# Ledger of designs, part 50: designed miniproteins, single chains, continued (2)

Each design is a single chain, and the fold is of that chain. pLDDT is the mean over its residues in the fold that is shown.

## One batch from the design tools (miniprotein)

Design m5711
Fold by ESMFold2-Fast:
Structure m5711 (fold): chain A 77 residues (1-77)
Amino acid sequence: MKVVVVGDDAGKGIKLAKEKYGGDVLYAQTTDDAIKMAQRYGADLAVIVDSDKERAKKMEREIKEKLPDLEVETYVT
């Protein structure tokens, strides 16, 4: 499984994704980079980890608008 991690707490997101899904984890610095990486590498899942619930919701919406078939998991820390 290929997972793209994004959010202001991406370090925790990377750790969580590796623990749950194994070593095929990609990190994106921005929502736009997450979308581009998911398209380029054929990601199965996007994981959003952010300390701000509203920002996390906005990122989820933007990813789903561009990639409606991509599964998205959102974690607020």
Scores: mean pLDDT 81

Design m5712
Fold by ESMFold2-Fast:
Structure m5712 (fold): chain A 81 residues (1-81)
Amino acid sequence: MTPEEMAEKFVERATKELPEYKEKIESRKDSIARAFELVLKGSADPEVVAEGIAKYFVEELGIPEEDAKKFREILLEVLNE
């Protein structure tokens, strides 16, 4: 699976679970793909990347921490497939 395919799978799952954040998450699809590429290259730990993306969603996109936690779980599921 390519980083782009993984990001698409994350966006699809995330927007199905919390459709209210669809536009915010879709706007970051390319950045998420680049973060996944770092994990696939062995340059970053999957848990660290998932936490970093979830923190970004809270701090920069204003997504509540409870919802960002659900996104972190989906990110880890995609990264561990």
Scores: mean pLDDT 84

Design m5713
Fold by ESMFold2-Fast:
Structure m5713 (fold): chain A 55 residues (1-55)
Amino acid sequence: SLEEELERQRKREIAETINKIVEAMKNKDVDALRKITPPNDILKEAIEKYIKELE
């Protein structure tokens, strides 16, 4: 169904976003991290903490 395809796409987008976060953290790219919209509060907190540690 369309709803099942949209849910599958959303899960793929979340996984892609996590990969972008990991790569940005590996490269210490604060600008890239700030441009990423975190998919959940856990990742939002992790990004904010990481940026604070680099400042």
Scores: mean pLDDT 80

Design m5714
Fold by ESMFold2-Fast:
Structure m5714 (fold): chain A 94 residues (1-94)
Amino acid sequence: MKEIEEYTERLRKTYLEMIDQSKTADELTREIIISLFRMTSEVMTFLPDSEHARLASRHFREAADKLEEGDYEGARRAAEEGVRHLKEHLLELS
């Protein structure tokens, strides 16, 4: 399942880049980035139910909350955990 690993690594890099960009972004762009993490959390709830899907949802929501607080380090850790659990969920479906 090389494709799942490549996909989730690409997602991880994108989310971490978005978090880094949010540090210097204007207020509207920052709100959009936070909204994208909240939307990602909601999307996880539409996947077939699994422990990993639930944990991915929780961690992406945590990333959004940490970004709102200005805790960029916490946001990065939460985003990486979210992607890790999404990867495990996708591997279970395969």
Scores: mean pLDDT 86

Design m5715
Fold by ESMFold2-Fast:
Structure m5715 (fold): chain A 96 residues (1-96)
Amino acid sequence: MREEVERLRKELIETVKKAAEAAQKGDFDTANEYIKKAIELAEQLREVGSPEEAKRALDEAIDIVMEAMQKSKDIDGQVALSLIAMTLATLKAALE
């Protein structure tokens, strides 16, 4: 893989981690902004790399969100993380 593809993949994963952290803290506006950035990064990864690379990065991102949801101590955070996971899964399905 090209260095640019690796950087985009890492940035996507890091951005999703930040979205999950914001959601766990109840900062849903910040979480939503990071998810918008993650969607844009996934599209860039598809264009620069391949749909397969974008799907793999989204799978890793979904796993991170699901793990954060399991560790969340309040219901609002769990719901927000579930919605983030569904958004990423929907984006992955769209990347045929």
Scores: mean pLDDT 83

Design m5716
Fold by ESMFold2-Fast:
Structure m5716 (fold): chain A 93 residues (1-93)
Amino acid sequence: MEIDEKLIEAVKLMAEASRYLQEGKYDEAIKLAEKALNIAQEIVKERPEEGYRLLASVYRLLAEIYEKKGDTEKAEKYRQMADEAYRRWRELR
């Protein structure tokens, strides 16, 4: 599967996860965000700049979902991971 196809799929999964988050379906949102996370990690191996940008977005979404679910420890962990991925992306500019 081409990287562009993986990127499009990850973006679609994130959009769907955001919709479930808005509906209060946190476990469904997490499942889709985890699938997007797996794709983002694959993209990092082949295209680090695009991959880290996507990782930052996915980790930010996971942090929001866990915060809404009331899991503050996981929310903080994912916020830190999002900040790290964002810093790595900025270094690659």
Scores: mean pLDDT 87

Design m5717
Fold by ESMFold2-Fast:
Structure m5717 (fold): chain A 60 residues (1-60)
Amino acid sequence: AEREAEIEYLQTVYGLSEEEARFVVDARNTPVEDLSREEHLRLGELYRRRGLVGEPVPAP
């Protein structure tokens, strides 16, 4: 499915683990107001650490 293709893409292109890729995909499909502060911080850390520079980063 679409979700599995995006997970594989993130693992292949950015070197994310399966857990990290699943988290990013799930966070992208969650409204920013429904993300916890901890999820926002983790998402921002992964984007900086893995170089997801072309991807939308949720505002804190």
Scores: mean pLDDT 70

Design m5718
Fold by ESMFold2-Fast:
Structure m5718 (fold): chain A 65 residues (1-65)
Amino acid sequence: VDELIAALSSPSPHARLTAAHQLGLLGDPRAYPALLASTDPRVRAAGALPRVAQGDARAREVLAA
């Protein structure tokens, strides 16, 4: 999980999107601050959308940012 959170800061768009999607599927709440800090709305969406579908209010906050 920590490796995926670190990958959100990668200069590679592909690495950031892959990490965000995997963090969203895992549902680890420690990922939300890192996802919120991302300047790329696609990264935030990739991580948050799977959790919003499960009713996660924290993930909804990530999408709203």
Scores: mean pLDDT 71

Design m5719
Fold by ESMFold2-Fast:
Parts: structure tokens; C-alpha cells; sequence
Structure m5719 (fold): chain A 70 residues (1-70)
């Protein structure tokens, strides 16, 4: 159904946000993360919030991991 396709798209965007968040914590992909978040907000404020939350969480987790190593 269209609703299942939309759920799959949101989950793909959330996974991409986590990947970009980890890369942003390494000093790359910040613009790409912001672009993905903006695109999600244009589709739905709820989707934008979820995508932003996942990207931000991944960023903070990766930054914490790197700070422990460096």
C-alpha cells in the first residue's frame, strides 16, 4: 500500500540520517545531513522531527565515541 511505501521511505531516511550523522561527527557530510532533514520537514513536520532526532543522536553518539578515542 502507499502507506507501507511511505513507512519504508521514512525508515530509509532515518537510516540515512544516522549514517550522515556519524559522518558529520567526523567533520564531513554536515550539509548533506541538513539537506536530508530539510527535505523530511518539507514532506511532514513529524517526519522531519524523526529524521532530525535520528541524525542528531547518531552525531552525538559518534562524537562521544571519537572523544573517548582521541
Amino acid sequence: SHMEEEKERLERWKEEARRLGREAARGTSVDELNELIDRAYKESPLWGSEVAREGGRAFLEERRRREEEE
Scores: mean pLDDT 83

Design m5720
Fold by ESMFold2-Fast:
Structure m5720 (fold): chain A 67 residues (1-67)
Amino acid sequence: SSSENFAKAVEIVAEEFKKAKEELGVSDDAPDSDPRKKEAAERGLERAKEKYPELAEYIERLRPFLL
């Protein structure tokens, strides 16, 4: 269902965002305005869509909440 797909997209994006923050040396506690955190969000969204193209629409719906 769309609800299940959205929940899965949230989990995937959270995981990829965390990995991207670790790669860029950004703390989870850094402000959302930090340019490195914004870069990590873009990287996370891109990788999530690459790994799960069937969820791309749901992943993109999360963009406004990360950027």
Scores: mean pLDDT 83

Design m5721
Fold by ESMFold2-Fast:
Structure m5721 (fold): chain A 86 residues (1-86)
Amino acid sequence: MTKEELLELVREWLRKYGFSDELIEAVINYLKENEIYNTYHINTILTRVISFRPETVEELEAILNEVKIIPGVPEVELDIEEPPFV
C-alpha cells in the first residue's frame, strides 16, 4: 500500500464517523508532518480521535499532541479494507 492510498483510507474511515473535511485534513496533515505511516500508530491515533470526537481543530490538535508515538514499535499489517470499530 502506498502512503497516498493509506492516507485516502484514513480520510474515508473518518468520513464514515461523521468528521468534517476540515478535521479530516487536520489529521492527515498531522500524519504527514510527523511522517506517521506506521499502521499501528495510525490505528492508535484514529482510535483516540474517534473516542474523544473533537468538534474543532483546536480540540483535535490537543488530542493529537497528547498521543505518544513510541519509536521502534513493530509495524502491524492492518486489514483496513474493513475499518476497525471501537
Scores: mean pLDDT 70

Design m5722
Fold by ESMFold2-Fast:
Structure m5722 (fold): chain A 84 residues (1-84)
Amino acid sequence: SEELEQRIKLLEKRLKLTEQKNIKEGSALYREAIEHLRKAKEYRDKDPQKSKDYIAKANEKLLEAGLIEGLARSKEFQARLAAG
């Protein structure tokens, strides 16, 4: 699907930004999410249920990555406020 392919490309861009910020745990989770979406694409026509399962796994990894990024940004924001 073009939609799934676009989603993978968007996540690859986000992964590069996360790597530039040295958020290693977030980067690892984005790599796992991208891999799951690639597998979802492979199984889309062969096994729709497995494709859905891989999308669900990708979504879980993305939620975890988002939480880690959010925590990192909150710490940076607090540090900037403390610095004046």
Scores: mean pLDDT 80

Design m5723
Fold by ESMFold2-Fast:
Structure m5723 (fold): chain A 68 residues (1-68)
Amino acid sequence: DPAIEATLAALREALRAGDVARESGYKLILAEQGREKLAVQTELDVAKESGTTPESTLKKLEERLKKL
């Protein structure tokens, strides 16, 4: 779905910029559309790309994905 892909791209940009308000808005849109798993996967991908995210945070995101 092109609209979902656009929202995921916008979420990636917000996460990289540290824009919490935009991040929260895009996560809400994705959750309301039943795409919460894609939002969490995107957050995990950006966290891994940073190279500085604690292993405990990465594990929490991976556990969240397994529950969804």
Scores: mean pLDDT 81

Design m5724
Fold by ESMFold2-Fast:
Structure m5724 (fold): chain A 55 residues (1-55)
Amino acid sequence: KVEEEILKLINDYKSGKITEEEYARRLGDLGLRAMLEDPRATPEQKEAVRKALEE
């Protein structure tokens, strides 16, 4: 689940297992995935996120 991945990512960053650059990159991807799973997000927002993930 995205929430568990985010928590794990935060823990890895705080413990020094990953760099700030890697943390930001992975957090961005997880944020986009969370938007796709958010029931409050509009269909237009989800479409934009899907296109962003393709890049």
Scores: mean pLDDT 73

Design m5725
Fold by ESMFold2-Fast:
Order: C-alpha cells, then sequence, then structure tokens
Structure m5725 (fold): chain A 81 residues (1-81)
C-alpha cells in the first residue's frame, strides 16, 4: 500500500545502513497492518525526538516494540531475518 511504502521510506531514511532496507519494509508493514493511526503517529514522534539522526536496526526495533508491545515476539522474528 502507499501508506506502507511511505512509512518504509521514512524508516529507511532514519537508518544507518542501507543493508537494512528489507527490515524497514517488514517493520513498516507490521505497523500499518497491526497499528492504528495513533500508534503510527507515536512511532513517528519517537523517531523525530530520538537524539541520533540515524538509528541502528537494534534501536529501531526497540522503538517499534514500544509502539506495539503485544507484538514483541513477532518484531524479534522480523529482526532475526
Amino acid sequence: SEKEKQLAEIIESNMESEKDKELAKELAKLLVEEGDDEKIYKFLELIRNHPKSLLTKEELTEIVKEVLPELKEKIDEIYAK
């Protein structure tokens, strides 16, 4: 979807490594499918307010876990790929 694509591009632009583009897409898909607009807004706020301009995949997955705490196991599976 367009929403998933835009969110994936935002995530990718905030990551240190281009090697993590697939992770960015999977996390964007999870946020759109399982999150509502309020959770996506919270995620974007956490990214914007982060002290680092570029995040590691570890830092990014922890932010997603804060937004979707009930899906920690699924987020860990996405990270492990």
Scores: mean pLDDT 80

Design m5726
Fold by ESMFold2-Fast:
Structure m5726 (fold): chain A 92 residues (1-92)
Amino acid sequence: MDTIKQNGIQQLQDLVTSMGTSSGLSQSDIDQAQTLSIGVAIMATSGNLDGSQQLTQQIVDTMSSASQSDQDSLGQSMIDTSQQIADQAIQS
């Protein structure tokens, strides 16, 4: 359980850092998105996918200066990762 949550946090933070850096986000915005990613992973592991999706949207909103394509790509990747985290947590 804890390993799945920790791995999920790491995967989501890596996605946000990679996509945020590529999109020219400030370090402050990336740090905020990384913090929100912890909440996404916690909600996903508890089965709260609605809450996870809401936090994912909030993270995408920090990328408002990025292209719509980059925003859509990050949002979808985070949703897919959250679903995988939730599925792994259920199996544990």
Scores: mean pLDDT 78

Design m5727
Fold by ESMFold2-Fast:
Structure m5727 (fold): chain A 81 residues (1-81)
Amino acid sequence: DSPRVLAFERAMQAVVLMLLEDAPVEEVLARIREIAATFDVPEAALARLEGVVREWAATGDLAGALRRLSEIVREIAAGME
């Protein structure tokens, strides 16, 4: 994979760790926005990532959040190639 894709995936692993550590929602959202700005993530994809985090905060469905986050990250990474 390209160095850019690997860097993006590594950055998103930090977000996964924040979710596993029950980090404050606003800190998770701030990290996602920072990553999106760094990697030029499309606004629609950013909105989907933020939606996953907000739904996790509202429902407590960590397993569902991790699955959806992984799916969106893979779609974004594929678009970077």
Scores: mean pLDDT 86

Design m5728
Fold by ESMFold2-Fast:
Structure m5728 (fold): chain A 82 residues (1-82)
Amino acid sequence: SAENQALLDQIGSLIQQFGQLYQELQQAIQNGDQSRVQSLQQQIIQTLDQIAALVNQLDIAESQKQLFLANIQQAKQEVQQL
């Protein structure tokens, strides 16, 4: 559906944003910039939460939603434990 396509486009944009933020996080860690690391961790977590909310709205099989949401939750935990 057009609505499902719009959700996928939004998810794609957020995944690109996640990638950019994660690259910035890696640089901040290398530079020892603790304040920037904390700020980027928060932004990444918010981005992952937005992706999860959109995934939950997708008209796809429940098993596929659960897999995507589990992967997002794992990514959140990994970022929080840095």
Scores: mean pLDDT 90

Design m5729
Fold by ESMFold2-Fast:
Structure m5729 (fold): chain A 100 residues (1-100)
Amino acid sequence: MLAEIFRQILDARKNLPPAQALALSQQLASQVSELIDEIEREVLEEVRARGLTPPEEMALFIERLKRYGAEEAVLELLRATASKGPLNELQKEFFRLLEE
């Protein structure tokens, strides 16, 4: 389901004027952000219960994103962030793990 929302964002960026594509992308991204926040909360609760390390936490978060079909959503949000400046090293690593 989230992959379809992100396909719509990508199609809008390709087919609409930049200002309109950005507005639509931001509107759709807000719906995805709420789901990402829910996934993050679930992951943090599991991390606390299981005593996971930061690399294991990141791997679990990515696994949950893929399970919910949200990986495309996160990639597009990171690309939207990159348009405001270069990606930091943590964001680049997160991109790499999601694109595997």
Scores: mean pLDDT 59

Design m5730
Fold by ESMFold2-Fast:
Structure m5730 (fold): chain A 61 residues (1-61)
Amino acid sequence: ASTSQRALELYQSVFGYAPENAQEAQEAVQRLLQLDPSVAQQLGLSPTQLAQAIQQAVKES
């Protein structure tokens, strides 16, 4: 609930919607990290952990 949910909430805050699937979330996170790598640090995660957390949240939601 905590880390994966916060990663998903940040994604929704940036893009204005929830990703429909893990693939969409992964692609969006990769683009976001290329444009603003500080996003991972805002959640206290490395870029790799951020991508994994969002994928996991989408898979479980």
Scores: mean pLDDT 67

Design m5731
Fold by ESMFold2-Fast:
Structure m5731 (fold): chain A 90 residues (1-90)
Amino acid sequence: KKEEILKEVQKFKLELLELMASLSEADQKQAIELLKEIEEYVQKYVEGKMSEEEFLKKLEEIVEKAKTLPEEVYAEIEKLYKKIKEIIES
């Protein structure tokens, strides 16, 4: 489960970096901030410092924040959340 989540996060980072070139400076800043939050929560979860329930709740909060970003960025963040949720619930 943890290895699968790390794999999905790595894929998400690559896809987000490709999208960054087309974003405004303000959208880039917000996207980088949300990426840092995602990485922090993933690390806490992997280290056993955060429960599965708390981790999913934190990611859901990030999805809500991402609604102000361009559609393509929001879609990638929502896709990551759905994949992580599927891995945890399996």
Scores: mean pLDDT 84

Design m5732
Fold by ESMFold2-Fast:
Structure m5732 (fold): chain A 81 residues (1-81)
Amino acid sequence: SEVERAVEALETALEDLEQLVEDESVSEEEKRQAVERLLGLLKQIQEKFKDSEEVKEKIEKIKEFIKEKFPEFKEKVDSIK
């Protein structure tokens, strides 16, 4: 289903972000750009699947990870409802 594909995409996005934050070869600016792109994706997925509890749970995990590793994005992360 589209929900299952969205969940898989979100799980992959979190794994990719976890790898990205540990990658010393990637600049902090490139990491921030990746976070901004991911936040746009999260907003689109949440809007489409707003009634899916599974999607909401995956999005919340990614939001918490971003706020922990990139506290400068807290306000942008918290704007995704």
Scores: mean pLDDT 84

Design m5733
Fold by ESMFold2-Fast:
Structure m5733 (fold): chain A 100 residues (1-100)
Amino acid sequence: SHFQKAIEYTQKAIEAAKQGDADKAIEYLEKAVEYGLKGREEAQKNNIWEALLHANSAIYLTQQAIDAAKQGDFDKAIELAQQAIKELQLALKEVQKYKK
């Protein structure tokens, strides 16, 4: 699942940010955006409206987390990344309901 991969990379980014590793945090958040965009594309093609809305929120929050990490604001990056995980989990739940 693309949303599951996005969650995995966002969790890795949080761990990197907790270690003060900005480069690793940004790398993992960029991968999370990549998988989030792929999940959004699948949700759009299958008309899973709730998943699309949550995916858009998650992508926005993840991009804000990248900006915070680039500024060295690890506390803000972690907060935004945790919010992105919640949105990705909601998107994943809606996609899982769609599978027959």
Scores: mean pLDDT 89

Design m5734
Fold by ESMFold2-Fast:
Structure m5734 (fold): chain A 85 residues (1-85)
Amino acid sequence: GPSFDELVEEIAKKLNLSEEEKKELAEIIKKAAQDDPERATRIAATLLEMINAGVPAEDLYIAFGPSLDAEDREKFRRILEKHVG
């Protein structure tokens, strides 16, 4: 299947993220995965599938937010509110 970097690139393309936002999202996912590469790839793949299915920002935040620390939840929320709607 696609690599983690390829999945993050597709998410960035779908959401029209800046290079800075793309790097920030990649770091958020890696931390949520506790630096487990297979878990990070599964999280990125699931997020891309939900974005492709038209899942709204609020539901993406509900699904992934509990896996994030408070700082990363705020960063993730800002990315979603700016680019998913």
Scores: mean pLDDT 85

Design m5735
Fold by ESMFold2-Fast:
Structure m5735 (fold): chain A 81 residues (1-81)
Amino acid sequence: MTTIEVTVLGKKVTVTLPDGLVSREEALAALEEALRAAGLSEEVIDKFLEIFREIATKEELTVEEAARAIREAAARTRKEF
């Protein structure tokens, strides 16, 4: 398991993904749960997941590709709010 930490609108979000390859659906599910666990609003969660889907277009991602997309989505979400 690989743990990725990002800050979204001042809240620390911890996402845990399997090592190696992760499906886009698995990454999205893990993100949604991590964002909810961090106490983010539904509006912020929905926007973050929308941005992540725009960045992560492949069906299968390496954990590094997923981590990069998560960090980019966090940065872009900050600009939207």
Scores: mean pLDDT 83

Design m5736
Fold by ESMFold2-Fast:
Structure m5736 (fold): chain A 78 residues (1-78)
Amino acid sequence: MPLIGLKVDKEKKTAYISVIGDITEEDVPKIIEALEKAKKEGAEKVVLHVFGEISEEAEKKIKEYAKELGLELEIVKV
């Protein structure tokens, strides 16, 4: 399972989610929890840093859910 960190910058209304390891469909619920927490904390934008591979299916689901939450999502593969 990947390691997931969440930091919310309330002043910038931006959340940073860092994922160490690969993201598969099984990991999507954990990423969604982080997105929902970011939204609750007032974030309008989420930057998702991935230190690994992300499956096409996981990326699609994460993007769809972020859009439903009204969050701007940027995925950065490092």
Scores: mean pLDDT 83

Design m5737
Fold by ESMFold2-Fast:
Parts: C-alpha cells; sequence; structure tokens
Structure m5737 (fold): chain A 91 residues (1-91)
C-alpha cells in the first residue's frame, strides 16, 4: 500500500541519517516528497469526483493545474517539485 511504502521510506531515511549518509538521506527524502505529492493529488481527485468533501482553494488550484495530465506527466511534475523542495534545504 502507499501508506506502507511511505513508512518504509521514512524508516530508510532514519537509518541513513543514523549512518551519517547524508547523500542517501537526501535521495530518499526526494522519493518521499514525490510520493506525498502524488498521494495528495490522488486524494484531491477522489474528493472532487465523489463530491464527498469541500475542496480548499489550494486543492482546487492543484486539481485545475494537474487534472488533465497523464500519470507519467503527474510523476514528472512530482519529481520536479520534490527536487525543488530538497534544493531549498541545501541553499
Amino acid sequence: SMSQRLRELQEEIERAIKAGDRERALELTRELAELLFLESLRKIEEAAESGSAELSEAAREALARYKDLSEEEKREAARRLAEEVVAQYLA
């Protein structure tokens, strides 16, 4: 499941930090950020389709920006955003 994979990544990040492997910790953190973005987008799409939840303004903007993208394009967008987030920690 996605929740299990997120937990596994968090555990591997903690292991890398304890080992002093900063490079591996950063790589795993990028993967975690990518998966969190994709999971958030999926939940927003499900909420919009079911009408079960009132979407925030930010969620509506994300849906409008990403709704027409293919799965591959969504993964590319997630990877780009994850890279930018990690780069900000290094700057």
Scores: mean pLDDT 76

Design m5738
Fold by ESMFold2-Fast:
Order: sequence, then C-alpha cells, then structure tokens
Structure m5738 (fold): chain A 76 residues (1-76)
Amino acid sequence: GLREELERALEALREAVAEYLALRADPNADATRLTAAALRAIGEALHAVLLAEKLGDAEAAAEARRIAAEAGLRIE
C-alpha cells in the first residue's frame, strides 16, 4: 500500500543522500556525477514528501525534508 511505498521512498532517499555525500567528499568525483547524485537525492526527497502528504503523515514529511536539509539539499 501507500505506507509501504513511503517506507521504500524514505530508504531510497537515505541511499541517494549517502551516495551524494560520498561523491561530495571524493576529490576524484567529476562534477557531472556529483550533480546527478544531488538531483537524484532531491527527486527522492520530493517523492517521499509527496507520499507522506498523501498519507497525512506530517512527521514522515518533516523527516524527508530533514534528511535532504542535513545534506545541504533544498527542496522547499
């Protein structure tokens, strides 16, 4: 159901953020790969927020925004 989709979306967001942070810390990472990882993480965060809002889960929506914000990614 939608709850299970949200749980998968939050996990995908955490994985995307972890990949982005690893690339940002890697001096050998190219700018295209870093940009793609940032855009993926932003997309996953927006998807998780949308699912959380459909469920009326304000805490999950806030968590998705927090995960993105702590990585320095803005999804206002």
Scores: mean pLDDT 88

Design m5739
Fold by ESMFold2-Fast:
Structure m5739 (fold): chain A 78 residues (1-78)
Amino acid sequence: SLEKAREELLIGAAMSAAVTGDDEALQAIREEAKKMGLENVLKAIDEFEALRAQGVDLAALLREMSRKRVEEIEKKKK
């Protein structure tokens, strides 16, 4: 659905903003998600902020998750 595609795009954008420490972008995404009533995006932002507060290396986590996802996709295409 269009709503689900929009949620996925905004969650991805929020993760990128959190990884790079772009708090202005993260806040803009939060406001857009509130305007649209996208609770899953708001929950994702809260989770990213909590992980940052705990000192989790979000860039390293994202890199590892991306690597594993690419491997799974390639394995299924073979």
Scores: mean pLDDT 77

Design m5740
Fold by ESMFold2-Fast:
Structure m5740 (fold): chain A 62 residues (1-62)
Amino acid sequence: MGEEKAKKAILDAGGTEEQAELGIRAARAGSSEGVGAMAANSGGTKEQAEKAGKYAIEAGLA
């Protein structure tokens, strides 16, 4: 699945576990952008947000 990579990317960006779960739920609803946006809103860099989105796609969430 790789969901743990997307979740870890959000946490590494400074997000909480709750924010990571919300981002993954958004990705499952058809938006890998949701994972990236959560990482960015948590104070992450553009690169961290991009990686979170890529991990969501890799995990098959979007």
Scores: mean pLDDT 66

Design m5741
Fold by ESMFold2-Fast:
Structure m5741 (fold): chain A 96 residues (1-96)
Amino acid sequence: MELSAEEYFELGKKYYEKGKKLFEEGKYEEAIFEYQLAISYYLLALSKDPDNEEIHEKLVEVLENLAKAYEKLGKKKKAELVREIARRFREEVEKK
C-alpha cells in the first residue's frame, strides 16, 4: 500500500507513543518492538520527503528512546550502536 509522507509520519508517531507507554510500564522488550515499527515508518516518511526536519528530529528522538530501552535490558553494546545511529542522523540535519 502506497502512503503519503504525512500518513507514514502519523503511523510512526502512533507506534512511538505506544512504545513510550510500554517503556513507562516497564515492558522494555515490547517497547523496543514498537520503537522499531516507529523507526520503520519514519524512514518511509523520510524516503517520501527527504529534507523534512521534523521527520529527522522524530527519528533521532525515537532512536534515543530505543537506546534507553536497550540499557534497561542490560544490552549496553546495542544501546551504544543505536546512539551512534542517532548521532549520524542529527549531523545530517546540521549539514542541510
Scores: mean pLDDT 85

Design m5742
Fold by ESMFold2-Fast:
Structure m5742 (fold): chain A 65 residues (1-65)
Amino acid sequence: SELRERAVRMRVAELTIEARRTLNQDTYAKLLGNLAKMLSAATSPAEREQAVEEAEREIEKLKAE
């Protein structure tokens, strides 16, 4: 579980950097705000992984237009 939690934290950091580089400020703020809400609601490593995966899918959709 500790390794899974570290992996989630690293993915969040990478996602944040990528979103900041590729998205406009308003879209970036909404994406990160939604991710923060999902992470706050998550009660397990699997739920936190799902939250990050959802954010990763969203940034790819936004990049594809």
Scores: mean pLDDT 83

Design m5743
Fold by ESMFold2-Fast:
Structure m5743 (fold): chain A 91 residues (1-91)
Amino acid sequence: IADKIQDLAKALKEGDAETAAKILSELFAQGLTPTAIAYSLAPALANVDTSVLAKTLSKVVELLPSVDAENFARHLLGYKEAIPTLKAAVL
């Protein structure tokens, strides 16, 4: 699981939406919640474009239509937007 989270973060950072969607689909298939995955990805999200996230989620819906991709997107974007605010609060 931890190795897959690292691979997912790398794929997202590199803009590889296809690989990211495959890894994310595997994590959902293993029973990980959208919130748990979003939380684990939070440190890597600062350098990921929203367009890459959108493409990844679109592919996940195709692979696993039962996955709550909308709820995952909401959590993922929330953590991405929170990172700059958290950095500002620490400074």
Scores: mean pLDDT 65

Design m5744
Fold by ESMFold2-Fast:
Structure m5744 (fold): chain A 98 residues (1-98)
Amino acid sequence: MAQRLIEEGQRLVERLRPLVEPEDLAKIEKLAKEGNINGLVSLGVSYEIRYISTGSKSDLASAGVAYAYRGIVYAKQGNLDDAQKDIELAKKLEERVA
């Protein structure tokens, strides 16, 4: 199951990536590489708050990428329940961007 969640998260990142500003993508991917779960949720929430102010699909996509990467990190750590929740949250954000 972990590999399935990792692959699903990677597909979500690939679909949302073109909508994310390069600077924001770099911040998210740095935290993901470090396995920084708390940093990824903090960024995701910050992007959702920014979206409320801006209405920008880029901010919504950035939140989606942050949650998708947190799901990938959780899956790699064996926390499959939290991984599944993050992947589902990222999917809902992708639907709102479309």
Scores: mean pLDDT 87

Design m5745
Fold by ESMFold2-Fast:
Structure m5745 (fold): chain A 77 residues (1-77)
Amino acid sequence: AMDSAEEALAAGKKAFEQKNYDEAIKYFELAAELAPHSLTGVEALVNLAKVYEAMGNFDKAEQARERAREGALALAD
């Protein structure tokens, strides 16, 4: 079981590296949900945008980038 945003972020990065986009999306969303106001959560949303770009879903990529900006502005570290 994943109980940390850092573990979810790491798992998402591995899935993205392997081009397992569905798993990468799940893990990056989980990391953002577990730590929405943190550097880890912001990094997860930035990586989520990259996954959507790789899939050609530019609207979803833009939405993820906006979520990352909002998270960065609300940064609680």
Scores: mean pLDDT 83

Design m5746
Fold by ESMFold2-Fast:
Parts: sequence; structure tokens; C-alpha cells
Structure m5746 (fold): chain A 77 residues (1-77)
Amino acid sequence: AAGARALAEAIIEAAKKLDPDSQKEVTDHAERALALIDAGGPREEVALHLAKATKILMDAGGFETVDEVAARVERAA
């Protein structure tokens, strides 16, 4: 749970550098994952939303945004 939350929060922060449409789509998926974590929802749905957010982040912002997410998660651990 702690790792998934840190990942979702890192994705939201990295998404702030994207264009408004991509930022909204990434943030919507990451926030959905956070809501599922807080509700004790299915881990598979959390993973799906985090995967979708990461794909959109990479497609819109390139590998640098994914590297920023990884660095933020490592600092949070």
C-alpha cells in the first residue's frame, strides 16, 4: 500500500509538467488509484490505473517524466 501510494503521488507531481489535457488524464487515473487504496479496493484495479497513468505520462512527457517518478518513489521509501 505505501509503495502504491508513493507511486500515485509521484505520478501526479510529474504530470504537472505536461500539457493540460494529458495532465488531467494522468491525474484522473492516479487519483482513482489513490481513492481505491483508501477504500481498500482491489489491488488489480489500483495497478491498472497506475499503469494507465504511467503510459500516458511516458507518451506525453517522455522517459524523463518516468525517471522523475522513479526518483520520487525511491526518496519516499
Scores: mean pLDDT 80

